# Designed miniproteins, single chains: the designs that were tried, part 98

Each design is a single chain, and the fold is of that chain. pLDDT is the mean over its residues in the fold that is shown.

## One batch from the design tools (miniprotein)

Design m3427
Fold by ESMFold2-Fast:
Structure m3427 (fold): chain A 120 residues (1-120)
Amino acid sequence: SPLEKIKEAVDKMREILEKYRRGEITKEQALKELNEIKSELYDTLDPRDPLAGLLLSVFGLLKTLIEQGRYDEAERLFDEFSRLLDEIIEAVKNGDEEAFKKARTKLQELLQKAERDIAA
């Protein structure tokens, strides 16, 4: 499932961020591993799926925040993103179109806010 693949990638990104915060890996190592995850997702996600575009955009912002040394912001964005992804997965599992639309809207709002915060 594309959603299961995305959730696995999100969990791996969390582990990379935690290792980086503990000083267990360098910034260069963290960015390399994040780029590998992004590349794999880009090859597996259908670009015609609006959800896939949003998810890839959030991954790009996380990388940008890490490159800029904005780790607290990266962690907050990641935590909010992970929660919304769980809401999307549950809505899809239950066939709940209304819950899916609400979670997707929240994800779009999160992306727009994060882009504004990075630009400031």
Scores: mean pLDDT 77

Design m3428
Fold by ESMFold2-Fast:
Structure m3428 (fold): chain A 78 residues (1-78)
Amino acid sequence: MKEEARKLTAELEKLAEPFSEEELAEILGKLLTGDPSKEAVEEFEERLKEEAESMEPEELIEKQKKLYEKLIEALKKV
C-alpha cells in the first residue's frame, strides 16, 4: 500500500519540478496522510499516467493543482 503511494509520489515529484520544496512536501504529505487503500492509490496512479501521456507538461501541472485543491476540500469536510 504505502510502497505504491511512494512510487506515485516519486512520479509526481518529477512532474512538479516547478513547485518549491515546501509546496511539494505539503502536497505529497497531504496525499499520503490519509493512508489510502492500495486500490485507491492504484486507480489514482493509473489516472495520473493517462493524463500525463495525453497532456502537455503545463496542462498536467494545472490538473495536479486542481486535484490537490480537490483533496484539500475533501479533507476539510472530514
Scores: mean pLDDT 55

Design m3429
Fold by ESMFold2-Fast:
Structure m3429 (fold): chain A 85 residues (1-85)
Amino acid sequence: MEEKVREILEKARNDEELRKILEEGTARLREMSAAGAPEDELAEAYAETLGRLAEKIYGEEVGKEIKEEVRAALEKARAEEEARL
């Protein structure tokens, strides 16, 4: 997962269209965070942005897979953090 996300972000930095999607996603996350959106909504917005980038790079099927995998990974990380408290 981590290597795949890194590859997607690297491609986004070097492609004008992908960079625009990343910037729009980042702006949305910043706005949601400022409005006090819960962590699950922020995680979903982040997964959606990565899914859109993956869709543009690899196609719709891979975009859907990346979105679901990122969402699941963030949900698991949150559950593990709560279990340690």
Scores: mean pLDDT 78

Design m3430
Fold by ESMFold2-Fast:
Structure m3430 (fold): chain A 118 residues (1-118)
Amino acid sequence: MTRVSGSATHTVDAAAGSTVTVTLTVTAEGADIVNASVALVADGAVLGIASGTGKAGETVTLTVTADVGAARVVATASVTIESKTAGGKVTMTITVTLESAGVTRTETKAGTTLTATA
């Protein structure tokens, strides 16, 4: 069986006393989601991590919310899928949305699509 990994990173500058929310949405076709994780990091410190798994054709949604001071906040997503059939086509779509309350900027990273043949 073949495993494929993908990642996405998004950054926002947060004002003091802001609440930051990251939402990771993952869909995989022809493969099970064996690991999906998203982490919020500010000033080198991990504020929160969420992780999950899913079956082929399911959508996995993970959310992390944290209160931050005036800091650069980084959302990092990592996903691993495993082909259900040897030699089968697999497709993964990763979407990361990073929102900050109390700041004037909300950013959404476009989905990343990876296609692998095992």
Scores: mean pLDDT 68

Design m3431
Fold by ESMFold2-Fast:
Structure m3431 (fold): chain A 76 residues (1-76)
Amino acid sequence: ITREQFERIKRHFADAPRAVQAAVTAKFDPDPEVRLRAEIELGVEILKAAVLGEDLDAMEKQIQEALAEAEKILNE
């Protein structure tokens, strides 16, 4: 994808939870090194949620919905 397409996606999720922002960056950032760092951040956020007893199913649903919305933005 282009940098401009990714910047639109990134702006849309600016106020989203860190796990959602990390998941979107890990999938869509044009820079493979930035994607790798975002994958690590996503893993850390999931681990934190698990340790704190947060709802992992809700987090997974939020991530999947965000990735679907990002695909929609990408196709515009």
Scores: mean pLDDT 83

Design m3432
Fold by ESMFold2-Fast:
Structure m3432 (fold): chain A 55 residues (1-55)
Amino acid sequence: MAELTKKAQEVNEEGAKLAKQLLQAHRDGAPEEEIEKLTNKMREKAEQFRALMES
């Protein structure tokens, strides 16, 4: 239980950092490739978090 909670917190924090980077990239008008890369990484973190919560 405790280890899963710690892992979920880490994944959530990483996702928050990616969300901030994605928001900044949108504001800066970053290339589509960069937006897609950040979006894909965020989706991966969301899936990891969901998997941990479903455990």
Scores: mean pLDDT 78

Design m3433
Fold by ESMFold2-Fast:
Structure m3433 (fold): chain A 70 residues (1-70)
Amino acid sequence: MSKEELLEELRRLREEVRRGEYDPERLKAILDQLLEHGLISEKQREAAIAAIDAGDTVAVLAALDDILKV
């Protein structure tokens, strides 16, 4: 998947998070691919994964907003 395709997928997943209807495993997989491609830092990935594992939708959105700079 290209850099632009990964960021577009992350934007779609962010909208699913906002609706409370996201797949945590899919989001984690995209975060892993973003890290592999050097598009996010290890700290950004760790913060997002921690928020997902906590079930804290507000914290997940904040972590994704940091990555997307929206």
Scores: mean pLDDT 82

Design m3434
Fold by ESMFold2-Fast:
Structure m3434 (fold): chain A 92 residues (1-92)
Amino acid sequence: KVDEAVDELLRLLSSGFLENTSVEELREEAGVSEETIKKVLDLIKKYAPVFAKLTPEETLKKIAYLIGAIAKKYNVPVEEVAKAFLERMFNV
């Protein structure tokens, strides 16, 4: 399930989904607490610090909400999806 969640996340990111979806839409879809989103952002900064510095804050928030939404869709822990995504993208 986590691998399937990460596969869908990567497909959405490559399709231009983030550019065509607002932060508000992603926040509503994710339906997770701000504390959970903060944990995902902290994981991105920990495992991909260069990416975090080079990426606009709004885009990082969109990615965090999208990870939350996908984790909810596949009924898997959001931290597991975030870690697997970062490992696959940045070879950590």
Scores: mean pLDDT 77

Design m3435
Fold by ESMFold2-Fast:
Structure m3435 (fold): chain A 82 residues (1-82)
Amino acid sequence: MLEELRKKIEELRKKYPEYQKILDLLEQAIDYIEQGDYDKADELVKQARDLAIRNNAPKEIMDVIIELETIIGIKKIEEASK
């Protein structure tokens, strides 16, 4: 799923060049998920969400944010429930 999200972000960079800062935060969040740093990933996704809401980001960008929020939430629950 993370490779699919990275590809989706690359497509969104070409489609929405004005939202690069949000997309940069989302790519950084994926990097931290891959490193197992879910707290840092959560921080970056929350920053991306705030910027997306303030800048009326398209649904396609919001969908990536929601997917990453879901992945991070699951990973945090898995870590806590061990």
Scores: mean pLDDT 85

Design m3436
Fold by ESMFold2-Fast:
Structure m3436 (fold): chain A 90 residues (1-90)
Amino acid sequence: MKEKLEKIGEIDTEISSKKKEEFEKARELAAAGKYEEAKELYLKTYEEMAEEVLERVKKEVPELVEEVEKLVEEWRKRLPEVLDKSLAKL
């Protein structure tokens, strides 16, 4: 149980690290006033990250896939609102 949670943390960290450049590019677009492009790139990068995390969890920690899917769906619903509020402050 503990080892399985640590494994999910490792998967998330590894995939997030690979997507760091894309998230930084989205922030650069926002700083340039290209808010729609920034939001679209951020959401696309998040979806790619979520899919990769979920695929690895299904393969390596299938017992926790339902819990991770619920977490992904929760953030998928919240992320557009969070981005809209963040971009409105720029």
Scores: mean pLDDT 76

Design m3437
Fold by ESMFold2-Fast:
Structure m3437 (fold): chain A 61 residues (1-61)
Amino acid sequence: DLTEKILELRKKYQKELLEEVKKSGKLPEGAVLSVDPNGEESVHIVDDKKAEEAKKEIEKE
């Protein structure tokens, strides 16, 4: 199922972004930090194009 696979990839990408944010102390452009009901922090990408740019920047590092 493509939809489920895309959601899994997005969750994995968000986890990687959160780890990078914790290491660098800065949010990538187009990303927002949120706290889940369970108190877990997560990073969400607001714009698909900005998500692609942020991913490429992370891969370069």
Scores: mean pLDDT 64

Design m3438
Fold by ESMFold2-Fast:
Structure m3438 (fold): chain A 73 residues (1-73)
Amino acid sequence: MLKLSAEERQALLAEVEREIEEARKSEYATDEDIQRLEDALELARSGGDLLEAELAIGMYRLKVAVLKSLPPK
């Protein structure tokens, strides 16, 4: 069950910020993915609903995990 506290929110924001920086260098992430993550991060930081940021982050993580699990060319 998902429980979002102030501490969890801060930890999630820091994690996403790190992932966004790594994503910019990765060919597995598109510019659109990076932009959406940055937008979600800003909304969450500004006191917006974390739910939308959480969903965007989760979807992105799943996408990258799937892509990285594929064999290299």
Scores: mean pLDDT 69

Design m3439
Fold by ESMFold2-Fast:
Structure m3439 (fold): chain A 61 residues (1-61)
Amino acid sequence: SAMEQQQLDRITELLAIMKSGSKEVAEKAGEEMRKQANELKDVKSSILASLEEIEKERAEE
């Protein structure tokens, strides 16, 4: 539970970085977030959906 909470907190931080960071920083954050999501199967689909949405938004830039 404590480790899962730390991973969720990190994923939340990575989502914020992807939204506000530079393209290069966002790409690195996205890769780390995919790795974290794979370890958190209960929320994996939600995390991946958020990641895809952010990637689509940034692809239009």
Scores: mean pLDDT 72

Design m3440
Fold by ESMFold2-Fast:
Structure m3440 (fold): chain A 69 residues (1-69)
Amino acid sequence: MKITGKVKYYTSDGKDYILSSDNPATEGKELKGESENGEVLKLSVPAGLFRALADGNELKEGEVTLEEV
């Protein structure tokens, strides 16, 4: 599913993670958010790239996309 809203998130191959706009992504942080259909996901990642995305990415294991605004 697509994540909705304006948030900051990470990407990892071993774990998917999404975070709210209230939490700036940092390595070793626990992330959470929700999909376009309101599905809430909570994942933890040891390391990843930080990016803030406006919208348009589908959340999947090892396919969570993030983009820095």
Scores: mean pLDDT 38

Design m3441
Fold by ESMFold2-Fast:
Structure m3441 (fold): chain A 50 residues (1-50)
Amino acid sequence: LTSLPGVTQEDVLAGFNTLEELANFDVDDPSRLPLSLRGTGDRLLEVAKR
């Protein structure tokens, strides 16, 4: 996540309780992300599932 522009691990963890929640994040529901992270939903989901 440190290589994603505008997104850091701290930003991701602030929005999600655990890595399990991040891995199960539904990218089709942008309301689950803070507005600043909405555009990176797809990338966050892909990273979490790897």
Scores: mean pLDDT 52

Design m3442
Fold by ESMFold2-Fast:
Formats: sequence, C-alpha cells, structure tokens
Structure m3442 (fold): chain A 71 residues (1-71)
Amino acid sequence: MKLTPEQIEALRKAKEAVRAGDLENAKKIVDEMIKKYPNNPAAINVKLLLDRGYPPERIVKAIDLLLKSAE
C-alpha cells in the first residue's frame, strides 16, 4: 500500500522519538496516525510493537523497512 507524504513524515518522527528513547511520544505519534488513517496497517503494526514492549532497535528497524518500501 502506497504511503502518503504525511504518513511518511509521521513514521520518520516516530522513528526519531524511538531512537531518542521517548517511547511515550512515539506512541502518541502512532496513535494520531491511526486515528487519521485507520486503514493503515503500517501504523497498526508499529503500535503493536510499541504496546508489546519490543526493544527500540527492533521498532526502528520495522519503521525503516516501512519507509524504504514506500520509495
């Protein structure tokens, strides 16, 4: 599924929050994206990783793969 520029920007911001160790801010960004784009499986998958307490490096890798697949 093709990501919009706004979805790409939101994923980049979420990735930077995760890299900074700000997991609460990353969750807020992803929750806002899900509310605006409820049919976006990418946002839902990132939220699941955050909610399940996956390591930051795993979440960053998942976001990187989503961003690269959008190019």
Scores: mean pLDDT 79

Design m3443
Fold by ESMFold2-Fast:
Structure m3443 (fold): chain A 100 residues (1-100)
Amino acid sequence: DELLLLHLRDRPPGRPLSEEELAALAEEVHRFLRENGAKLPSEEETRELIRTMSRFMSPEEFLARLRYVGKLLKENGVEFGLEDALVTPEGLELYLQALK
């Protein structure tokens, strides 16, 4: 839902997502993870991740970050899951160090 994601760009941080918006974002996250060979979290875990991240950044910014990290994983053949790199700052730092 490209149009829905563009609409979400103008939403203030911390505003609750509708069930439709949350479902569309969860599908985009799962599609992205499938395309990058990452382990898929459960539907509820994915929804909770999106709810949590939307408190700190726009959904569009979150998806841009996911796409960037996924490309780095593909380019460098890193075997740990995409979710591990995104869940903790320490995981992301270790991932970036492994690329050097």
Scores: mean pLDDT 58

Design m3444
Fold by ESMFold2-Fast:
Structure m3444 (fold): chain A 124 residues (1-124)
Amino acid sequence: SDADLAGSALRELRDLGASPEVLEELEAGFRALGIEPDLSALPGLHVEYLREQEIPREVLEAAVRRTARLLGLPQEVLDELLRLVEEGGGWVKVAEKIEELLGERGPLAAAVFDAELLLELLRR
């Protein structure tokens, strides 16, 4: 269910030590879509869902921009990620580049990107 997908994403963010501000913003995003996140959901459900999707370039771009805004990423990081999307980079390639560019902050930033992608896809 959408509640399980949202709950899976938020649970991963919580376990990675996301700030209350990041968690509240993403939770509010899901609730604005009428989705109440189920935090009892199995881990990785949202990742499996994203793996099955054909994610359009505009959705990847929107998720990158929202992630950069939410986390206050440097302009040079945002520009590099948008370039990768423009060059045909998909979800996995963009997530790997986020982890490469942000080092120790990489796993959290990639998890925020996954949650923002899920939000954009569930908005359809």
Scores: mean pLDDT 89

Design m3445
Fold by ESMFold2-Fast:
Structure m3445 (fold): chain A 72 residues (1-72)
Amino acid sequence: ATVVGKDGGSAARGAEEALRAGAAEVTVVATNMSRSEALATLHGLREIAAAHGARIADERLEGGTLTVTIVR
């Protein structure tokens, strides 16, 4: 599943919804991120993944866009 958020909060919500719905893999794209916002969003995504028996397989921050791959 692919989740696109305008900010960290919308990206995190979409990722949690996809994992709750049983997605085996979620690609999260959060745009308009400062470095500190991206780090906070990544921390939140790690907690969400762990709560659903999933983990972060890949992470990249480039040009204000945070891309995270979560897998079960």
Scores: mean pLDDT 83

Design m3446
Fold by ESMFold2-Fast:
Structure m3446 (fold): chain A 71 residues (1-71)
Amino acid sequence: AESFGNLADVHLNLGDLHFELGNLEEARDHYEKALEAAKQALKLSPPSETEKHIGRILAAIGGLEDVRLAE
């Protein structure tokens, strides 16, 4: 369960890095992988921190879609 939480954080950070570089497709791929890992962590062990990680990932995906719509 904890390893899935760590995997979610890694993918979230990689998504943020790609977003800053303007690699929007790569950013989205990493955010989607982060969300899936966070969902797996929540299914196996429901700590409040995992729910916060899901919230952060969803906010990042929303921000990415806002940038895409502005183009």
Scores: mean pLDDT 72

Design m3447
Fold by ESMFold2-Fast:
Structure m3447 (fold): chain A 65 residues (1-65)
Amino acid sequence: MRRVSHGTLIFQNASDEEVQAAIDRVKATAHAVWGPGARIDATVSESEVDGVKIRTVDLTITVER
């Protein structure tokens, strides 16, 4: 059976390292919950509103079985 889950993370004025650390934590959590067969794909987009830099991370977690 194949299962797909989606999630979104939003950061204000975050560094590249901070965003990457959060993605790494999601990968670690997914492997802990669904096992080593879980695949996590992350797409990062950037926007700026009123001088605040916003990064949005869209996460797709695919579990093979």
Scores: mean pLDDT 78

Design m3448
Fold by ESMFold2-Fast:
Structure m3448 (fold): chain A 85 residues (1-85)
Amino acid sequence: SPVEELIELAKKLADALESTGTPEGKRMAEAVREEIERLKKDNYSFLSLLRLYSLIQHVIKKAEELGLDDVAKLAKEAYEKFRKF
């Protein structure tokens, strides 16, 4: 399903953020994981989807500012999955 594809991409994004080894990367990874768990608990509510959407947009901007090309690519792939909803 589009939601399952989004969750798997968001998990990969969190792993990539953590792999940067930076405090900012770790905090963004934790934020992504928290929004994934919120989505599951809220039975994939529209508001929880919007929260994850806004966070991914923020991650794209930060990854581009920091030159984290792999992170930016994964975040953009996750962003495109929202178009299926």
Scores: mean pLDDT 84

Design m3449
Fold by ESMFold2-Fast:
Structure m3449 (fold): chain A 87 residues (1-87)
Amino acid sequence: MEEEELALARELGIGEVYERAKRLFDEAKRALEAGDLETAKAKLREALELALELARRYAATLDAEEAARAIAEAEAWRAAALARLDA
């Protein structure tokens, strides 16, 4: 499944950004398992920024109104996730 997702991302020309985001999420998970919450939060913040970049690239294939909504929803989700990490 994950390999199929990577193959699709490469076909769409976003494979490198997808691989970087996946690596940051994996690093965050390892930091959490090690009890290093500050490193995990930092890696998750980086991964969320890349996820927003991927959302913006995908939105460029949509019409302007759909793109604006998709970006706003992604930014709201990221803000909510970061707020929970800062709790």
Scores: mean pLDDT 68

Design m3450
Fold by ESMFold2-Fast:
Structure m3450 (fold): chain A 66 residues (1-66)
Amino acid sequence: SDAERSGRAGEAAGRAGEAAAAGSGIWQHYLASKTEEARKGALEAIEAAARGDAEAAWQYAHRAGQ
């Protein structure tokens, strides 16, 4: 139904917001990184998040924050 789809859209938007916040944190980590190795890892994570499944990005961010 329309109501169920609206509810799921809201949950998906919430998860996308959390994923975006996690991406911001990874970006700050990239800027703060002092070694090429650390910067490469952070950049790869940023690119994965940009292309990644919102659900997978949400799971990663949630577990990393725990």
Scores: mean pLDDT 55

Design m3451
Fold by ESMFold2-Fast:
Structure m3451 (fold): chain A 84 residues (1-84)
Amino acid sequence: HMSNKERVEQFIKLLEEKYRELQANKDKISPEEYIKQLEFLIEAAKNAIERFKDDKEGVSRLKELIDKMEKELENVRKQLEAAK
């Protein structure tokens, strides 16, 4: 069986990979779709914090990833508002 530490590490790696893929495709999708996908990844990371709450290191890394994604979300939303 994978330990909880191995599970959270695999999940963080998956989220980081999905975020990189999303950023790489930013010019290929609508701003609205980009925001929707980014919100989904943020929610997934927040759910992971609840699931892995006993892993303090994993929770810290997930919080850092959430902060990074939320800053990107704010920037994209501001750009979309400025374009209207």
Scores: mean pLDDT 83

Design m3452
Fold by ESMFold2-Fast:
Structure m3452 (fold): chain A 86 residues (1-86)
Amino acid sequence: MTPEQLEAETLLALAVMLLSIAKKMMERPDADVQEIIELYEKALELAREALTLARNSENPDPGLIAQAERVIEEAEKLLKEARERL
């Protein structure tokens, strides 16, 4: 793997972790929706950065690109849902 692909994988793993944490927080009846939105926004930012790095690597990995695109789509859907709950 190129250094850019490794960085992209790391950022994507962090994005997935943040989405998981935020989803668990949303299950609480007293959930702070504003804080959860901020976590989803951070996860989306990391996933978008990962996609950029994956696309701009010397040897782009189609699987990594597809994975990053899926995480971005999930984060955008979760953000929309959380904002509608406000």
Scores: mean pLDDT 85

Design m3453
Fold by ESMFold2-Fast:
Structure m3453 (fold): chain A 69 residues (1-69)
Amino acid sequence: APSAAEQVAIVGSELAAASGKDVTEAEMIEAAMRRYGLSEATARAAIRRLLARGMLVRDAEGRAVLPAP
């Protein structure tokens, strides 16, 4: 089974591919909670891990985003 970080990365990538836009931290958290049943705290911890791995970047407001493909 994928880790929480992998689950958040999966939903973020799917949202980015579907929209063609940057995916915000809030959108990734909401999607991961709905699809995988993650708690908000677990999803937020996954976002921090993805930032540490360089898979997410911070926008001008300091928010984590997954850049558009």
Scores: mean pLDDT 83

Design m3454
Fold by ESMFold2-Fast:
Structure m3454 (fold): chain A 68 residues (1-68)
Amino acid sequence: SELSPAEEALKLLAEKGELSREEVIEILESKGYDRDEIEGAIKGLVEEGLVEEKDGLLRLTEKGKELL
């Protein structure tokens, strides 16, 4: 894939609005990414402030939306 797992996660959250961590992992695994790669990508996106995790749900921040 030409996209990284982080870029795929950002696009997915932009499309869906919010998803659980497990839903993001399952969708990206179905695209051929490994669970460890996906979990690392989610961690990086949260640390950079591009994604927030609240009440078990992942969502783009305003900063994350501006990147797309």
Scores: mean pLDDT 85

Design m3455
Fold by ESMFold2-Fast:
Structure m3455 (fold): chain A 61 residues (1-61)
Amino acid sequence: PDGTFGEEELALVKEMIAAGEGTVPAGVARRDWVFADPARTAAFHMADVDGDGTVDAADLA
């Protein structure tokens, strides 16, 4: 929520990838995809550097 991608956001994104939640579902616009937790939504969008709707280990390097 503070707009900074730090260790807390990195941990959230790693949990999302491990859970298979690293990709925006088909038929959903990337900007409209939200998790129940706003912090997870913000971390996902910050980590999706190339804007393709998929976050993986390469996006975190």
Scores: mean pLDDT 63

Design m3456
Fold by ESMFold2-Fast:
Structure m3456 (fold): chain A 82 residues (1-82)
Amino acid sequence: SPELRERLLRLVGELLRLLGYSDETIESVLDFLRSLSDEQQVSVVRTLISGFRGEAADLDPETRRRVLELVREVERLLRELE
C-alpha cells in the first residue's frame, strides 16, 4: 500500500530525528529507502529498527520512551506490508 509505505518512511524519519541525526542524513536515508522495492524496503527498515533499539539505550528517559513507541508502530506497519 502506498499509504502504508509513506507512513513507514515518515516514522523512520521521526526516529532518526529523535536519535539526533542531521536533516541531511535523514533526507539521504529516506531517499535511499524510496529507491528500493517494497520488499527491500521492509528488509532494510527491519534491520534499522533493531539498531534504533540499541541506540535508544543512551538517550534520556523521555526520548527513549518515544523512540520505543515509534519502533513498535514501525513493527506493526512492517507486519501489514509483509
Scores: mean pLDDT 84

Design m3457
Fold by ESMFold2-Fast:
Structure m3457 (fold): chain A 87 residues (1-87)
Amino acid sequence: SPLEELQELKGRLEEAVLNNDLEGLIETLERLAELARSLGLDDEAETLRKIAEQIRAGEIKTSGQLLDALITAGEKVNAMEEALRKR
């Protein structure tokens, strides 16, 4: 189910952050963006995709910038969870 996939991806996101696994973080954000797109959440999908691309491109250079990006990603993940719970 999409909700079970979202919960798995949330766990993977937390693990990537805890382990300083930038490759895993990028992959998880890209999978979250595709899930958001499949749900018709185009704004959430685009934001998550852009964060993944910024990390990949080395545009996020400080821990503060990474934290701000992760807070934004978390807000989009929460919006996805709310959308799934309303079904």
Scores: mean pLDDT 85

Design m3458
Fold by ESMFold2-Fast:
Structure m3458 (fold): chain A 87 residues (1-87)
Amino acid sequence: MIEEEEVTVVIDVEELTEKKAAPLLTAMGVLAAVAKKLTIDLSKVKKIDESVARELLRLKELMEKAGKEVEFVGLSPEVAEQLERLE
């Protein structure tokens, strides 16, 4: 049995609203249960709702408490600022 080391999720939307994020957050939560590292690619995301940014940070905190890693990659300045304000 080989455990999955890393899973990458590419978010293919320009504006990550609560409605667009809901199924993606559900999928990421499931993937977080099986992966040792979850990489979330936000390179296509230009804007993010504050509620979605909070849920991404909660997912990161939950995984880190479980001894796992979460990495956000491809952050625009706007998305990076939103995440930094909530840390």
Scores: mean pLDDT 78

Design m3459
Fold by ESMFold2-Fast:
Structure m3459 (fold): chain A 73 residues (1-73)
Amino acid sequence: SLFDESLAVVEELSPLLSIKGESPLSVEEITAILTEAYKKSPDKELFLQLLDLATKDNPDPRIVEAVKKVKAL
């Protein structure tokens, strides 16, 4: 299903989406990874909803900014 396929894409990103400032990844690198996942997703709107749910409790400013940039595509 589109839900299961979109959920699987977001779940693969889980280690990235749980970073807490200890990661050397830049906002640009995180944005690039999320943008590629967005392009791969069969349902982009559902992907963004699941991405929001996966990142809602992560206050890392790089994650917040990257998600905002992907939503602006």
Scores: mean pLDDT 77

Design m3460
Fold by ESMFold2-Fast:
Structure m3460 (fold): chain A 79 residues (1-79)
Amino acid sequence: MPLSPEELERLRELLREGKRRGDLGLLYSVGEAAVESLEAAGKTELAKELRKKLEEAVKRGDVEGLARVAEEGLRLLES
């Protein structure tokens, strides 16, 4: 299901909290929500690219990289 503007703002709040705490699980869940929302919006190619970046960042335990991927996903949903 595509995200509402209110749900997008909630994800941005979770992204900020995940970055503040260095919470890989929270950052990953924000990234997954962005991927699912891109798929629901018919942006299937962007969703696949984002999922690949998300999986690579989590495999490395890269908090900064994972946060950047999640932020990228949320930006793609705004356009």
Scores: mean pLDDT 82

Design m3461
Fold by ESMFold2-Fast:
Structure m3461 (fold): chain A 72 residues (1-72)
Amino acid sequence: EEEAKKKIELYEKAVKGGEELLARGRALYEQAKANAAKDAQGYERAKQVLALMEKALQEAKEEYEKLVAEIK
């Protein structure tokens, strides 16, 4: 019970932090995309980082939803 509640709180914070990081990542990706002609490597890295961040956030949200559903 207590451990499950702590896990939910941990995942909730992870999702919130991930959303904030993803918003910053998207802003950096758009800047890198605009500069792709001058910095193709930076654009490619920004694209890969954004994809990894989006996947991690999706996985965290799925785990959070499962934990909430089990304890409701």
Scores: mean pLDDT 78

